# Designed miniproteins, single chains, continued (4), part 57

Each design is a single chain, and the fold is of that chain. pLDDT is the mean over its residues in the fold that is shown.

## One batch from the design tools (miniprotein)

Design m13958
Fold by ESMFold2-Fast:
Structure m13958 (fold): chain A 94 residues (1-94)
Amino acid sequence: MTTLSLAPPRRVAGGMQVTGRLVSDSAEAEKVITALLERDGVVSLLGTARKRSPEVELTVTVAEDGTVRFYGSVADASGTYDPIQAQAELEVRL
């Protein structure tokens, strides 16, 4: 099973800090977690992390109001990433 969860957001210098955690039972499969900010139809990249482990964590700082979406992908046995397998989102209001 693949799960993407968000930690409670925290106010920091520069805006709101959001942490996403991607967990999968495929311990040896490479995992990618990506965070995007969507505002008024514009999508911007906040960050990405990649790791071959049961878990990958990504922390980003959001400086503007909008919807933060985290996407999780796990590689298959051929090394190809399937379409987004897990997603979590949070509305940010500064």
Scores: mean pLDDT 77

Design m13959
Fold by ESMFold2-Fast:
Structure m13959 (fold): chain A 90 residues (1-90)
Amino acid sequence: MPSKKEIEAEINLALARMHIAVLKTSKGLSKEEAEEMVRLAARAAEEALKNGAKREEVAEVYREAARVAREKGLEELARELEEKAEELLA
């Protein structure tokens, strides 16, 4: 049976990936709505990491979130997320 930490890590990774998928497919989101959802994805990825999610998986989520943020014109947020991904892989 997976531990509580393993379950929390998987749930938070799934939530982060879900937010990113919604961002990629949604064309009607305002810039503010997109920013909030990118931040939700980043927070979920951080919670996954705290619960023992693989660094590579969390870094991929940060990279995808940064890409979507840049597409939505959120340049500073994209840079922040790319830096977080690089830190995890260093």
Scores: mean pLDDT 85

Design m13960
Fold by ESMFold2-Fast:
Structure m13960 (fold): chain A 88 residues (1-88)
Amino acid sequence: MKREEWLRAVEERARRAGLSEEQIETARLFVETSLEIAEKVGEEVRRVLEERRLTVFQLIGLYLSHEWGEIEVPEEILEAGKAIMEYS
């Protein structure tokens, strides 16, 4: 998916959820930062973020929640989260 298309999808979804313009701008910033980090750690991480419609912060949150035994996530999400944490 193109970056602009993903950002548009985030904006539309946030508007439907009743978020303010300020919150929508924050969400777009998170997605943009997520893409920049994904480009540095590799294509596999970017693919997971795009397919699952997640930011890097949401991906890390899911990874940590799984590690803390709060939830179970797919191996693909665990691998991507681990890659980001090892890069950081």
Scores: mean pLDDT 71

Design m13961
Fold by ESMFold2-Fast:
Structure m13961 (fold): chain A 72 residues (1-72)
Amino acid sequence: SLVGQSIDEFLADLSEEARETLMTLLGLRPEDTTFTEDHVRRLKQLQGMMGLEEDGVADERTRAALRRAFAG
């Protein structure tokens, strides 16, 4: 589960455009530093849209799909 994990660390290897898009899709605000359960629920929805297992875990498969889909 991503709950309590760093948002900045999650976004660190993404382009500026990909980070902005993901922040919008996951409902992340500038004041958010760690993931909440609402953010994880949105991540599960995004995983489903990408054809991945909707487990809410930022494993390498999920991270690779995000980098590819939202590379800008």
Scores: mean pLDDT 78

Design m13962
Fold by ESMFold2-Fast:
Structure m13962 (fold): chain A 81 residues (1-81)
Amino acid sequence: MITVENAAELLFEAARAGDLERVKEILEFMKENNLNVNTPLLPYAPEDASRLPAEASLTPLDLAREAGHEEIVEVLEEYGA
């Protein structure tokens, strides 16, 4: 389930997996809730900073590019990523 608290994390997961439909669903939710779609993981869960992956410095757009999901990159750019 998409929530304000987990939207950024779910977006990273969907972008990494190449799930275009899921990415679109999450982006629409984030847009409706005025969330920044280009937020890096680092500020997401400060209480779990020690458990953040090496990719915590990456944005969803950077992650999608690294994974080679060009269609997801285009969608993220359309949403201001």
Scores: mean pLDDT 67

Design m13963
Fold by ESMFold2-Fast:
Structure m13963 (fold): chain A 119 residues (1-119)
Amino acid sequence: KEEILKEALEEIRKIAEKVRKYDPELAEKIIKAAEEALELILKDGSPEAVKEAMKILTEAAKEAVESEEALAAAKQAISIVLGAILQALEDEEVRKAADKEYNKVKKEIQKLEEEKKKK
């Protein structure tokens, strides 16, 4: 369980390093958001913890919306965290909560991308 979450964080760090060349502050924010989300899931594997973790990642993605590279990295980080949750937590209710929150996050990011195109 802990090893799965550690591997997810390492993968997110590799993705964030690609962003660091363009925006080191956003790269660091993506890493910190992922660390906080994964730590929350490790301490409390409840549906409520999954919802809070996804909220943390969504806020990081909102800050990245002005940079295509950073937003792409944030989206990948969200997918990696979801994958780690599904692999580490064999609870069906937690998996349902993770899937539901992931779909909300995707819609929120899409809305932010659409709003950016209008400005």
Scores: mean pLDDT 76

Design m13964
Fold by ESMFold2-Fast:
Structure m13964 (fold): chain A 118 residues (1-118)
Amino acid sequence: SLVERLAEKYNIKIESVEVLVDAPGSRFVVAEGTDENNNKVTILVMQLDPANPEAAAEAGRAFRDALAELAAAEKTDASGPKPHLLVETEEVDGRVLHLNVYESDGEIYIFAVERPAA
C-alpha cells in the first residue's frame, strides 16, 4: 500500500485509514496518524489508472472534496500560501508519484498523487 510506504518513510503511526474510492487501478485513501514528534498527520493518497476513466474521475472528485473539507476546517480569513515542507516527484516502475507536504496550524498534510508514466 502506498499509505503504508509513506507511513514507513516518514515514521508515521497510522491511527485510522478510510478508503473512499477503491476500483481496479484507481484508489483514493485518507489516513490519519501521528509522527515521531507528536504532530498530527493527514495523508491523502490518490492513485490513478487512465484505463479506467470513470473510477479515476470518481477518485479525483473525492480527492477534491476532501481537500475542500480540509480547507474549510482551517476557517482562516487570511488567504496566504501554506509553507511547503517538501515537493517531490519520483518515478518507479512506470509510475510517477507527486508528493506535496505542507504544514498548517501545527498539523502536517501529505498529498500523494500516483499515475502511470508517459
Scores: mean pLDDT 69

Design m13965
Fold by ESMFold2-Fast:
Structure m13965 (fold): chain A 69 residues (1-69)
Amino acid sequence: MKPLSDEEIEKIMKDLDLDGDGTISIKEISSLYVPTSPLRRKLGFYYDLFNKADKDGDGKLTREELLSV
C-alpha cells in the first residue's frame, strides 16, 4: 500500500482532530458511529490506521505517528 501523503494526513487530522490540538483520539473515532457523520464510510480504514500508527498504545495519534506509517 502506498505511504500516506502530507495531503492525506492533513485531511485525516482535519476530519478527526475535533479539538485542534494536533492529536486524534480513539474516542473521537468512536463518535463517528453516528449515521450523519460524513466519515462513517471510512470508519474501518481509520480504525485500521489507528491500530497501525498508535505506537504508544495510549489511544492517541499525532501527526508524526501518521507520517511514520
Scores: mean pLDDT 65

Design m13966
Fold by ESMFold2-Fast:
Structure m13966 (fold): chain A 99 residues (1-99)
Amino acid sequence: MKEEEKRELAEKLAEAFLGAYLFPGSFEAPEELIEKLENLSEEEQEEILRLAIEENPEVAEIMKRLEKIAELAKAGKYEEGRKLLEEMLKEAEELRKKL
């Protein structure tokens, strides 16, 4: 894949991620983006995800929190994970009000 295509997909992935985070249940990722990502190798998907995270600090912060929630779930600490998720949802609501 060309470097320009990787960067374009990374940007679209970051936008789709932020859209889903800010408007849960109301935002639908573009079908074209999903189809393109599904047709990539796991290595290419990981590279695009890495670029999306590295070039978008907001996405990196959200991903870090989601990883923490997943770790808490694996450890059986569901209440702690829920509290962190609720804090993230409140922050997303505050951000939506400013848009």
Scores: mean pLDDT 74

Design m13967
Fold by ESMFold2-Fast:
Structure m13967 (fold): chain A 95 residues (1-95)
Amino acid sequence: SAEAEALLDDTRGALRHLIRRYRAGELSLEQFRAGAYTVLLNTARELVALGVSVDEAEERLLEVVDEVAEEMGLSEELRELLREVVREAVAEVRA
């Protein structure tokens, strides 16, 4: 839906902003992870509220993480951290 696409665009922007702040030394790794969790959890909840299945929300958020990681040249360690955060956020929505 147009609403889901707009939400995912906002999520991409929020993740890029967190990555820039982390690279600038404004966020510790723990603060970066916590910020990413908040963004991804809120997006997962809103996607489900829009009628997206939990499984589809997980797939789309993993795609967003992979796209942002590629665009911004993230290390494999940070990419895997963000993928783990998606899985944790989605598990919270399933509970």
Scores: mean pLDDT 92

Design m13968
Fold by ESMFold2-Fast:
Structure m13968 (fold): chain A 59 residues (1-59)
Amino acid sequence: GARSARAGAEAARAGDYAAAGAGSWEKFLISGNPDAREGARAAARGDAEAAARHAEKAA
């Protein structure tokens, strides 16, 4: 939901890439949402801005 996406975006902006990536992968496995998948990949690369943007779209 929107709260989980916002928490993921905030974690990514704070540089907590592990938390952001884990949340995005979980959402992708449950929903198949491509923005959740791209958010997880961006978090794995350390790209906080891209991870946050994709987490917000996955809401």
Scores: mean pLDDT 65

Design m13969
Fold by ESMFold2-Fast:
Structure m13969 (fold): chain A 98 residues (1-98)
Amino acid sequence: SAEDYYEKGLYYFQNGAIDAAIYYLEKALELDPNNEKSRRRLEVLKELKKDPRLYYTVISKLNKDPEVSEYFKELAELMDPKPIDEEKLNEAIKILSE
């Protein structure tokens, strides 16, 4: 179902598998094209794919497990020494946490 594909997309996103996450969200939208939340989340994931540091920082901030959060925080710091775009970070967190 669309819901099953959507949940798989979020699962793979939280585990750092962005290409799998995008694939399953696209499948969810094929079955439910009017789901605006899924469409906005897919758009955010496609932007995060272009910026691995931002992506891992988003996962870190969304994770409730402090050990997983710290792992992705450290991984993000290894990706790029360039400062993170705080506006993009806050927008991604807002969209993915609703």
Scores: mean pLDDT 83

Design m13970
Fold by ESMFold2-Fast:
Structure m13970 (fold): chain A 68 residues (1-68)
Amino acid sequence: SQEDIVNHLIDLVEDRLKENPVPKELVPELIASAEEYLDKLMKEKGLTEEQKKKGLAEIKKIIEKHAK
């Protein structure tokens, strides 16, 4: 399901950042990249705007949590 795709992406982002924290300076760029990827999933896999917004909010939280 689309919810499973978003949850899988969230898990991948969290696992990656736990191993490789990002510099604070790159946080806006990483968030922008995550938003672009969710936009592609919305267009190609039929994610709703609600699912995109919820997924992006969780990804932002994880990125900010693991920033240097």
Scores: mean pLDDT 79

Design m13971
Fold by ESMFold2-Fast:
Structure m13971 (fold): chain A 99 residues (1-99)
Amino acid sequence: MEVLTSPSSQEYRKMVEKMVEAAIKYLETKDETPLVEEIRKMAEAIGKVAGKPKEEVDEAINEYGEQLKEEAIKIAKIKLEKKLSFDEAMELAAEEEEK
């Protein structure tokens, strides 16, 4: 939609894929560190295109980071349990939220 300052849909998709991969690793190893790092990177990228200062980005991570973590874990579980691609797992997760 917005050409000017938004990351490309391809770049955004890659960030989500990395976050889901980190969530898969967390489910297997119980190590949250990679997942937390990927959430931070995504929040920083979004904050950068929105022109938000670091303090607002840090507050958003504190406030919404847990929700992003839960969403990544949900997508990871769907992908693993149903043997779906990233696209299919993300679409199914979005449909479940709509109902």
Scores: mean pLDDT 71

Design m13972
Fold by ESMFold2-Fast:
Structure m13972 (fold): chain A 67 residues (1-67)
Amino acid sequence: MEELLELLKKLSKEQIDKVGVLVALGRYEEAARLISEGTGEEEKKVLELIKSVPLEELLKIIREASK
């Protein structure tokens, strides 16, 4: 959870908002790609982090990162 929050904090507010929309739509591969492109982290690792978190907690993390 903390690792994903730190990755999201590296993104712009607009990128974080886009990730939130993609996650809400279940488009996890696209969300992982956007985070990967914005942070330099490996897409597969980001996708595993996203899949390791329940949807409700994932949306809370995204909201926290956008502050």
Scores: mean pLDDT 82

Design m13973
Fold by ESMFold2-Fast:
Structure m13973 (fold): chain A 65 residues (1-65)
Amino acid sequence: MRAARTARVAAETARISLDSVIRAEAEGDTLRIEAKARTQREIDSLNGLQRALAAAGARGEVVLV
């Protein structure tokens, strides 16, 4: 629960900070983030978020749309 909550907060922060983050959903202990990347900076940010989710113990994925 705590790890999933931390991942959710990270996803919400990225959603606010990155226009490329379209949706963040929690599926039990798995967090799914739908995003599109238009620049290398946005791609780097999404890769950083993916690693942060993994470090938080959540089984998360970033889906590029």
Scores: mean pLDDT 55

Design m13974
Fold by ESMFold2-Fast:
Structure m13974 (fold): chain A 103 residues (1-103)
Amino acid sequence: GPSLEEQQQLIVDELNKLGFDFKSVEEVREFIRRAGELGARLVADVILGKPVSQEEVDAVKEAAKTGTASDEEARRILDKLLGPVALVVNPILGLPKGFDYEP
């Protein structure tokens, strides 16, 4: 099957087809930190092959412009949303099991 690096590039490409402009999986992680719950859910859905609406994409882009109030709040949101799928999502995003995102 595809390597981890190839899987990461495929996810970056799929997100870019939705109207994002990511250059690397590291930029996707930074985007999730800024967009919080909406960003984590959108990226997880793309990784899991679930459909994503244009309305969801637009909402997530707007959330990412504001950023999060703190890194602790961002981590709590990501842990709550990605915890059930962390074993699938975290390796693709280059994150450890249990989801501990540090900027």
Scores: mean pLDDT 69

Design m13975
Fold by ESMFold2-Fast:
Structure m13975 (fold): chain A 65 residues (1-65)
Amino acid sequence: MKEKIDKLVEEARKILEEAYKNGDFEKGMEKVGELGQKYLSGLTDEEIEEARAKLAEIANEIYSK
């Protein structure tokens, strides 16, 4: 399942980077939320927490410290 989380993180990063370049951060975050709902289905609470932490880290790296 770490592989599933890594795939979610990779796809989310591409979405957020594209949104940042286009100035559509709000839409980018919305798309990442939809992606998260799809990928986090069937995961444990611990795995969901790990995925959320990684997504937050990437968003902070791309948009602000």
Scores: mean pLDDT 75

Design m13976
Fold by ESMFold2-Fast:
Structure m13976 (fold): chain A 76 residues (1-76)
Amino acid sequence: SLEEVREKISELFLDLQDGKKTADEVLDELIAMLRSLGQEELADEFRKRFAAAKTPEEKYQVIAEAASALLELVEG
């Protein structure tokens, strides 16, 4: 459900902030959620962009955009 997706994304960002999960681990969870919604091409695109990111700031940008895409998919 939309509520479950929002809760999961919120937990992932809190775990990232608290150092309980790495940026790589948070991305892996977001990619798994995108794939579960049938968004294989979008999931592959975010993984490629994350792999190309050279700084923590660039990696956090990709994570934020992946989370935003998930929220837009489940709100419609």
Scores: mean pLDDT 85

Design m13977
Fold by ESMFold2-Fast:
Structure m13977 (fold): chain A 92 residues (1-92)
Amino acid sequence: AAAEEARREERRRRALEFALGFALGIFRATPDFDERDLEVLEEAAERLLAGAPLEEVLAELAERLGEEVARLFGLLVEGAERLLELVEERKA
């Protein structure tokens, strides 16, 4: 039981790390995106990895970077998580 919970938590952490890396990678690759705004997104990613709820992190991003950036960040994270689920289903 404990070993199964640990494996589930590891998979969730890896999926979140991938999703956040993907989202940050898109913003880093975007021409003329502000480095200060990127630092705010990196802080948000660290908070999510530390277990902060996505809704709370997106609300803070909306206040600091605007609602559009927060929405895009959320969509990229959700999209990357769905992609991982699709890949795992096809591998099974």
Scores: mean pLDDT 78

Design m13978
Fold by ESMFold2-Fast:
Structure m13978 (fold): chain A 60 residues (1-60)
Amino acid sequence: MSEEEKLELARRILEEAGRRGQTFSEAVDRIAKETGISREEAEKYLVEAQRRLNAERLAA
């Protein structure tokens, strides 16, 4: 799975977690399970996805 694919997945998981009132930690666990990477690495992708999402919302 490419870095861009991981970021896209992280973005979808973050949006879903936000809608369901789930914690950031729960989102980290979900992407780690889906991609097979460590929780530490999954957290980095979620942080990056969150930054991109916030920038997009502020620019819109």
Scores: mean pLDDT 78

Design m13979
Fold by ESMFold2-Fast:
Structure m13979 (fold): chain A 95 residues (1-95)
Amino acid sequence: AVAKAKAGQQKQIDATKDALKKIISSKVGKKTADLAVDALDQFVKIQQTSPSKDAMLAQFDALVKKVNDWLKKVGASSQAKAAIKSVLHYLKVQI
C-alpha cells in the first residue's frame, strides 16, 4: 500500500513546509509561499495515493495546470512565477 509510511512522511513534510514558508514569504510574499506549500502537500498526497506512475503523472500535470492558472489570474510577478516553476520542476524530477 502506497500510504503505509504516511504518518512519518507527513511530519517531515510539515517541517519542510514551515521552513519553506518562512524563507519564501520574505522574498515573494505570503500568497506565493502559501501556494508553494499547498503544491508540496498535494504532491505528497499524489505520491501516497496514486496506484501507478501514469496516474501520478496525470495528477501532477493537473496540479501544474491549476497552479499556472492561479498565477495568471492573480497577475503574479515574474519572480514569483520563476520560484513556483522551479519548485514544480524539482517535484516532477521526483516522479
Scores: mean pLDDT 69

Design m13980
Fold by ESMFold2-Fast:
Structure m13980 (fold): chain A 87 residues (1-87)
Amino acid sequence: MEREQLEKLIEWIKKQKSVTEEQKRLEEIARIALEDPLRGRLAYLEWSGARGLEEMRRRGVPEEEIEAVRRQVEAALAELRAQLAAA
């Protein structure tokens, strides 16, 4: 995500009359990404992955399928953490 896109997202959230906890977290992640794009990607994947798994449970997806997705998210997080450690 480009810097201009992140700045526009932050401005859009600030202009909302009612800000959800999800929108507040997204603004925090966007600010992290403006300082360090790799850390921003890690924070976004942690947040979006958790929300995706919760939504799957809310929709009644079988737990075994949710665990398969969780393993994919954990693998992607491990890869991003390894990239951050190597930088």
Scores: mean pLDDT 77

Design m13981
Fold by ESMFold2-Fast:
Structure m13981 (fold): chain A 87 residues (1-87)
Amino acid sequence: DEEDKALAENFAKTVAFPEEELDPKSIISGESFEKSIIPREKALISDRPGDGRVIHPHDYLTIDFTEVNTIPGALFESGNVKPRFLL
């Protein structure tokens, strides 16, 4: 559903991660997978994920859209959902 996709994109904008700590190529290949994943301790999640105005637009990381498609409303309502990586 297009609406669910829009919610997922807004969620991604409200999650702040240092992109420089991720190597997409290493994550996809599976080599150094754990090393390429940003620890949740360093991850920042906004309390208002629906607006995309809370955090910097260039401080976001790969979001698990499969989880969003399964429970789209819950993701934005909780504000405490930890992101997952679909690799």
Scores: mean pLDDT 40

Design m13982
Fold by ESMFold2-Fast:
Structure m13982 (fold): chain A 60 residues (1-60)
Amino acid sequence: MRSEEEIEEAVRATEEAIRNHGDLAAVAKKFGVSKSTLQRELIEREVREALELIRRALDK
């Protein structure tokens, strides 16, 4: 099983790499994870960041 820190670092590096070359499958192969796993982690991270922005907007 992977540590949460390792997964978060891989997702962050993956998102930045996708912006540079636009190939999710190649990045998934480089980190030794499945494309579906990376896609799910990216979606979960985007949702988490959106929720954090909402929380900050509601912060008094």
Scores: mean pLDDT 66

Design m13983
Fold by ESMFold2-Fast:
Structure m13983 (fold): chain A 83 residues (1-83)
Amino acid sequence: VVERLRELAREAEELGLPDAAALLRRAAEAYEKGDFKKAVLLLTAAALVLIGESLEADEERREKIEELLKRLVEVGKELDKES
């Protein structure tokens, strides 16, 4: 889960989404420290930022953001099993 969160943060940074990347990095740190509830809240905040960005994006950028959101949802499902 931690490595996947770090990969998502890296991809968000590459897409020019620094706020989402920062939230995903913080989620990875919270998960490593065993604060699963904080990790879930940070992941949810990152998802909301990505949704907001997708509404303003062109079609190509929107598709890339939607792929990040899909992968983020899968990580969220894994975190629910840890909780």
Scores: mean pLDDT 80

Design m13984
Fold by ESMFold2-Fast:
Structure m13984 (fold): chain A 73 residues (1-73)
Amino acid sequence: SDEERLAAVQAEIQRILAQIAQLDPQGAARLQQELANLLAENKNASVKEQLIALEQFLGLLRMYYWTLLKEQE
């Protein structure tokens, strides 16, 4: 169901945020606030639009995490 997909994407977002927090606690806190704002702004959006917004945010988190890993070299 779309509800199960939303839950799965949200769980993956929290997993990546936890990994970011290990390398950049301040960045993780800022991104968590950005997630809260994104969820609030999309509260009345369709389930499909919420999924698109969260999947896009997850993509941005993955790019940021990759950048942090490169910075550690």
Scores: mean pLDDT 86

Design m13985
Fold by ESMFold2-Fast:
Structure m13985 (fold): chain A 64 residues (1-64)
Amino acid sequence: AAKIRADFTARDAEEARAARDALVELARAQGAAEIEISFAVAAAGDTPETRAELEAARAAVEAL
């Protein structure tokens, strides 16, 4: 399978949520089951909500 590498820095939960939709569409377009995601959270945005949205993004991609 093709391997996709994506690097993301989220400042808040809204940025993480937007990233989720983009990653899901990217995975579908490429037909990739394996996606290598590097996430960074800005210190000011490092909240349980931002982390939960990033985990939801990873789970959504893995469910494809």
Scores: mean pLDDT 65

Design m13986
Fold by ESMFold2-Fast:
Structure m13986 (fold): chain A 71 residues (1-71)
Amino acid sequence: MSPEERRQQGIRLIQQIVRELVEKHNASHDVVSRVVGRMQQVVDQSIAQGLSLDEIREKLLKVKKEVLEEV
């Protein structure tokens, strides 16, 4: 899988997580904006480090868990 394909899949996963936060957890626009920023940074850094899509997915799910535990 190319770095560009992994980035695109990471972005799609971010969109899925954001949708869940809004629809199931009533996350505010400010919370969503912060989470998206953090997750985009994780995707960009992980692609730069040559990490697999599975590793990117695990890191994004960890961010989701941390956000849900702090709400």
Scores: mean pLDDT 79

Design m13987
Fold by ESMFold2-Fast:
Structure m13987 (fold): chain A 119 residues (1-119)
Amino acid sequence: MKERIHAHIARVLEQLAEEMLQRLSKIVDEELLSKIRKELEEMLKAMDNAVRTALENEESVQEIIERLAKIVEEHNKKVLEIMKEKNASDEVVKEIERLMQLFKDGVVAAVQQIANLIS
């Protein structure tokens, strides 16, 4: 049971990350995209571990959402630092902040939807 839930959440999170990378590829160069991709891969690993731990500990849906939101916020800060180092324009920074917020909102919605299907 827990393995199926974990696998389903992992697939949805990977899909959301891929959609974000596709949107980013239209507004950033390949070097910046490569650095952001690496950061998103590290974020996905942290999220996968958090979901596994939460399910093993029988944590609530709200606790899972809070764990994942915290991971997204931490990695968002790192992405913004990469953009500052690469001297990205304010317009590009604003669009990436918008895409990161959409990603966070998507993660919350996905976990809530999965919880409703299990109930």
Scores: mean pLDDT 80

Design m13988
Fold by ESMFold2-Fast:
Structure m13988 (fold): chain A 110 residues (1-110)
Amino acid sequence: MEELKKKGEEYFKKGLELYSEEKYEEAIEYFEKAIEYFEKAGDLKGLGLAHLLLGAALAALKKYEEAIEYFEKAIEKFKEVLKKDPNDEEAEINLYRAEQALELAKEALE
C-alpha cells in the first residue's frame, strides 16, 4: 500500500511540474498514471487530487466536457473522504476547489 501511494505521489508531482510549464498533454499522462496507483492503493485523497488536476489540464486544452467528468469524479472522492473524516480540512478545501472548477467549466460550454 505505502509503496503504491508513493508511486502515485511521484507521478502526481511530475504532472504538477508539467502543468506549471503549460505542457498539458504531458501532465495528463502523468495524472493518469497517478490515478492508477492511487486507485490500487485505495488513496481517496490522492484520487480526488489527481482527478481535479487532470480536469484542470483538460480545461486548459478547452476540452470542457471531459474536464467536467473529471471534476465530478474529484468531488465524489473528496465527499467519500469527508464521510470518513468530517474534519479533513485538506479534503474540504479541495472539494470547494473542485466544485468551483466544475461551475467554471460548465459556464465555458454555455
Scores: mean pLDDT 91

Design m13989
Fold by ESMFold2-Fast:
Structure m13989 (fold): chain A 89 residues (1-89)
Amino acid sequence: PSKEEIERESELTLLVMGLTLAIKTKDAEAAAEEVERLEEFAENNELSEEDMELILRLAKEALEMARELGDEESAKRIEEALERIEELK
């Protein structure tokens, strides 16, 4: 693979790991930041169907977690980013 392909795969992996960690640690603000970064990544890069499904699943988990915590600001950020990601598929 090219340097660009390796960099893209590495970036996606780090973003997915970051979002997963934020969900696991119940950090709604960090989860919102990671979903917004994944939205930017999805807009600028080609995603496989599997990667898109993974991102949408994690974003929905993050949204549920933020709502359970009562973090309305983070929940709104995740919801808006999730809607934009869903429009890209």
Scores: mean pLDDT 84

Design m13990
Fold by ESMFold2-Fast:
Structure m13990 (fold): chain A 80 residues (1-80)
Amino acid sequence: SELERDLAVLKASLDHLEQLVADARANGWPAAVRARIARGLETLIAEYQRLIEESTDPKLREEAQAGLERAQALLDEVRA
């Protein structure tokens, strides 16, 4: 389904942002990098929330919820 493809794209985006967070952490959180990662995570969070709202599939909702919680945790780290 399109929602399953959307979930796969969001998972790939989350993996990419996790790598950017790790790199930023190693480089002392440069302000411009922090701002870019925060914007990316805010967008990803909104996209996961939309996918959860649009899906009637419990399995897809569960996986999207896990991604949402991970993105939220990363955003909390970026904002710390």
Scores: mean pLDDT 90

Design m13991
Fold by ESMFold2-Fast:
Structure m13991 (fold): chain A 65 residues (1-65)
Amino acid sequence: SRREEMEKALKEAIEKAKEGKDGKVKRGDFEVYLEAGLNDIEIEMAEALVEMSIWAGVKKVEMKA
């Protein structure tokens, strides 16, 4: 499902960002980009943006430090 693909992309992007790398993940037509060096608040905001994007029909979520 679209929700599952976005949630999986978000989890993979968060893991990479926490490893100090750019978390760029694409699953199907959905893309999540989390820049390396994001703090916990910025990661939480990215999670909220992905949730809103599922409802709004947005296929890309990006968060930069």
Scores: mean pLDDT 76

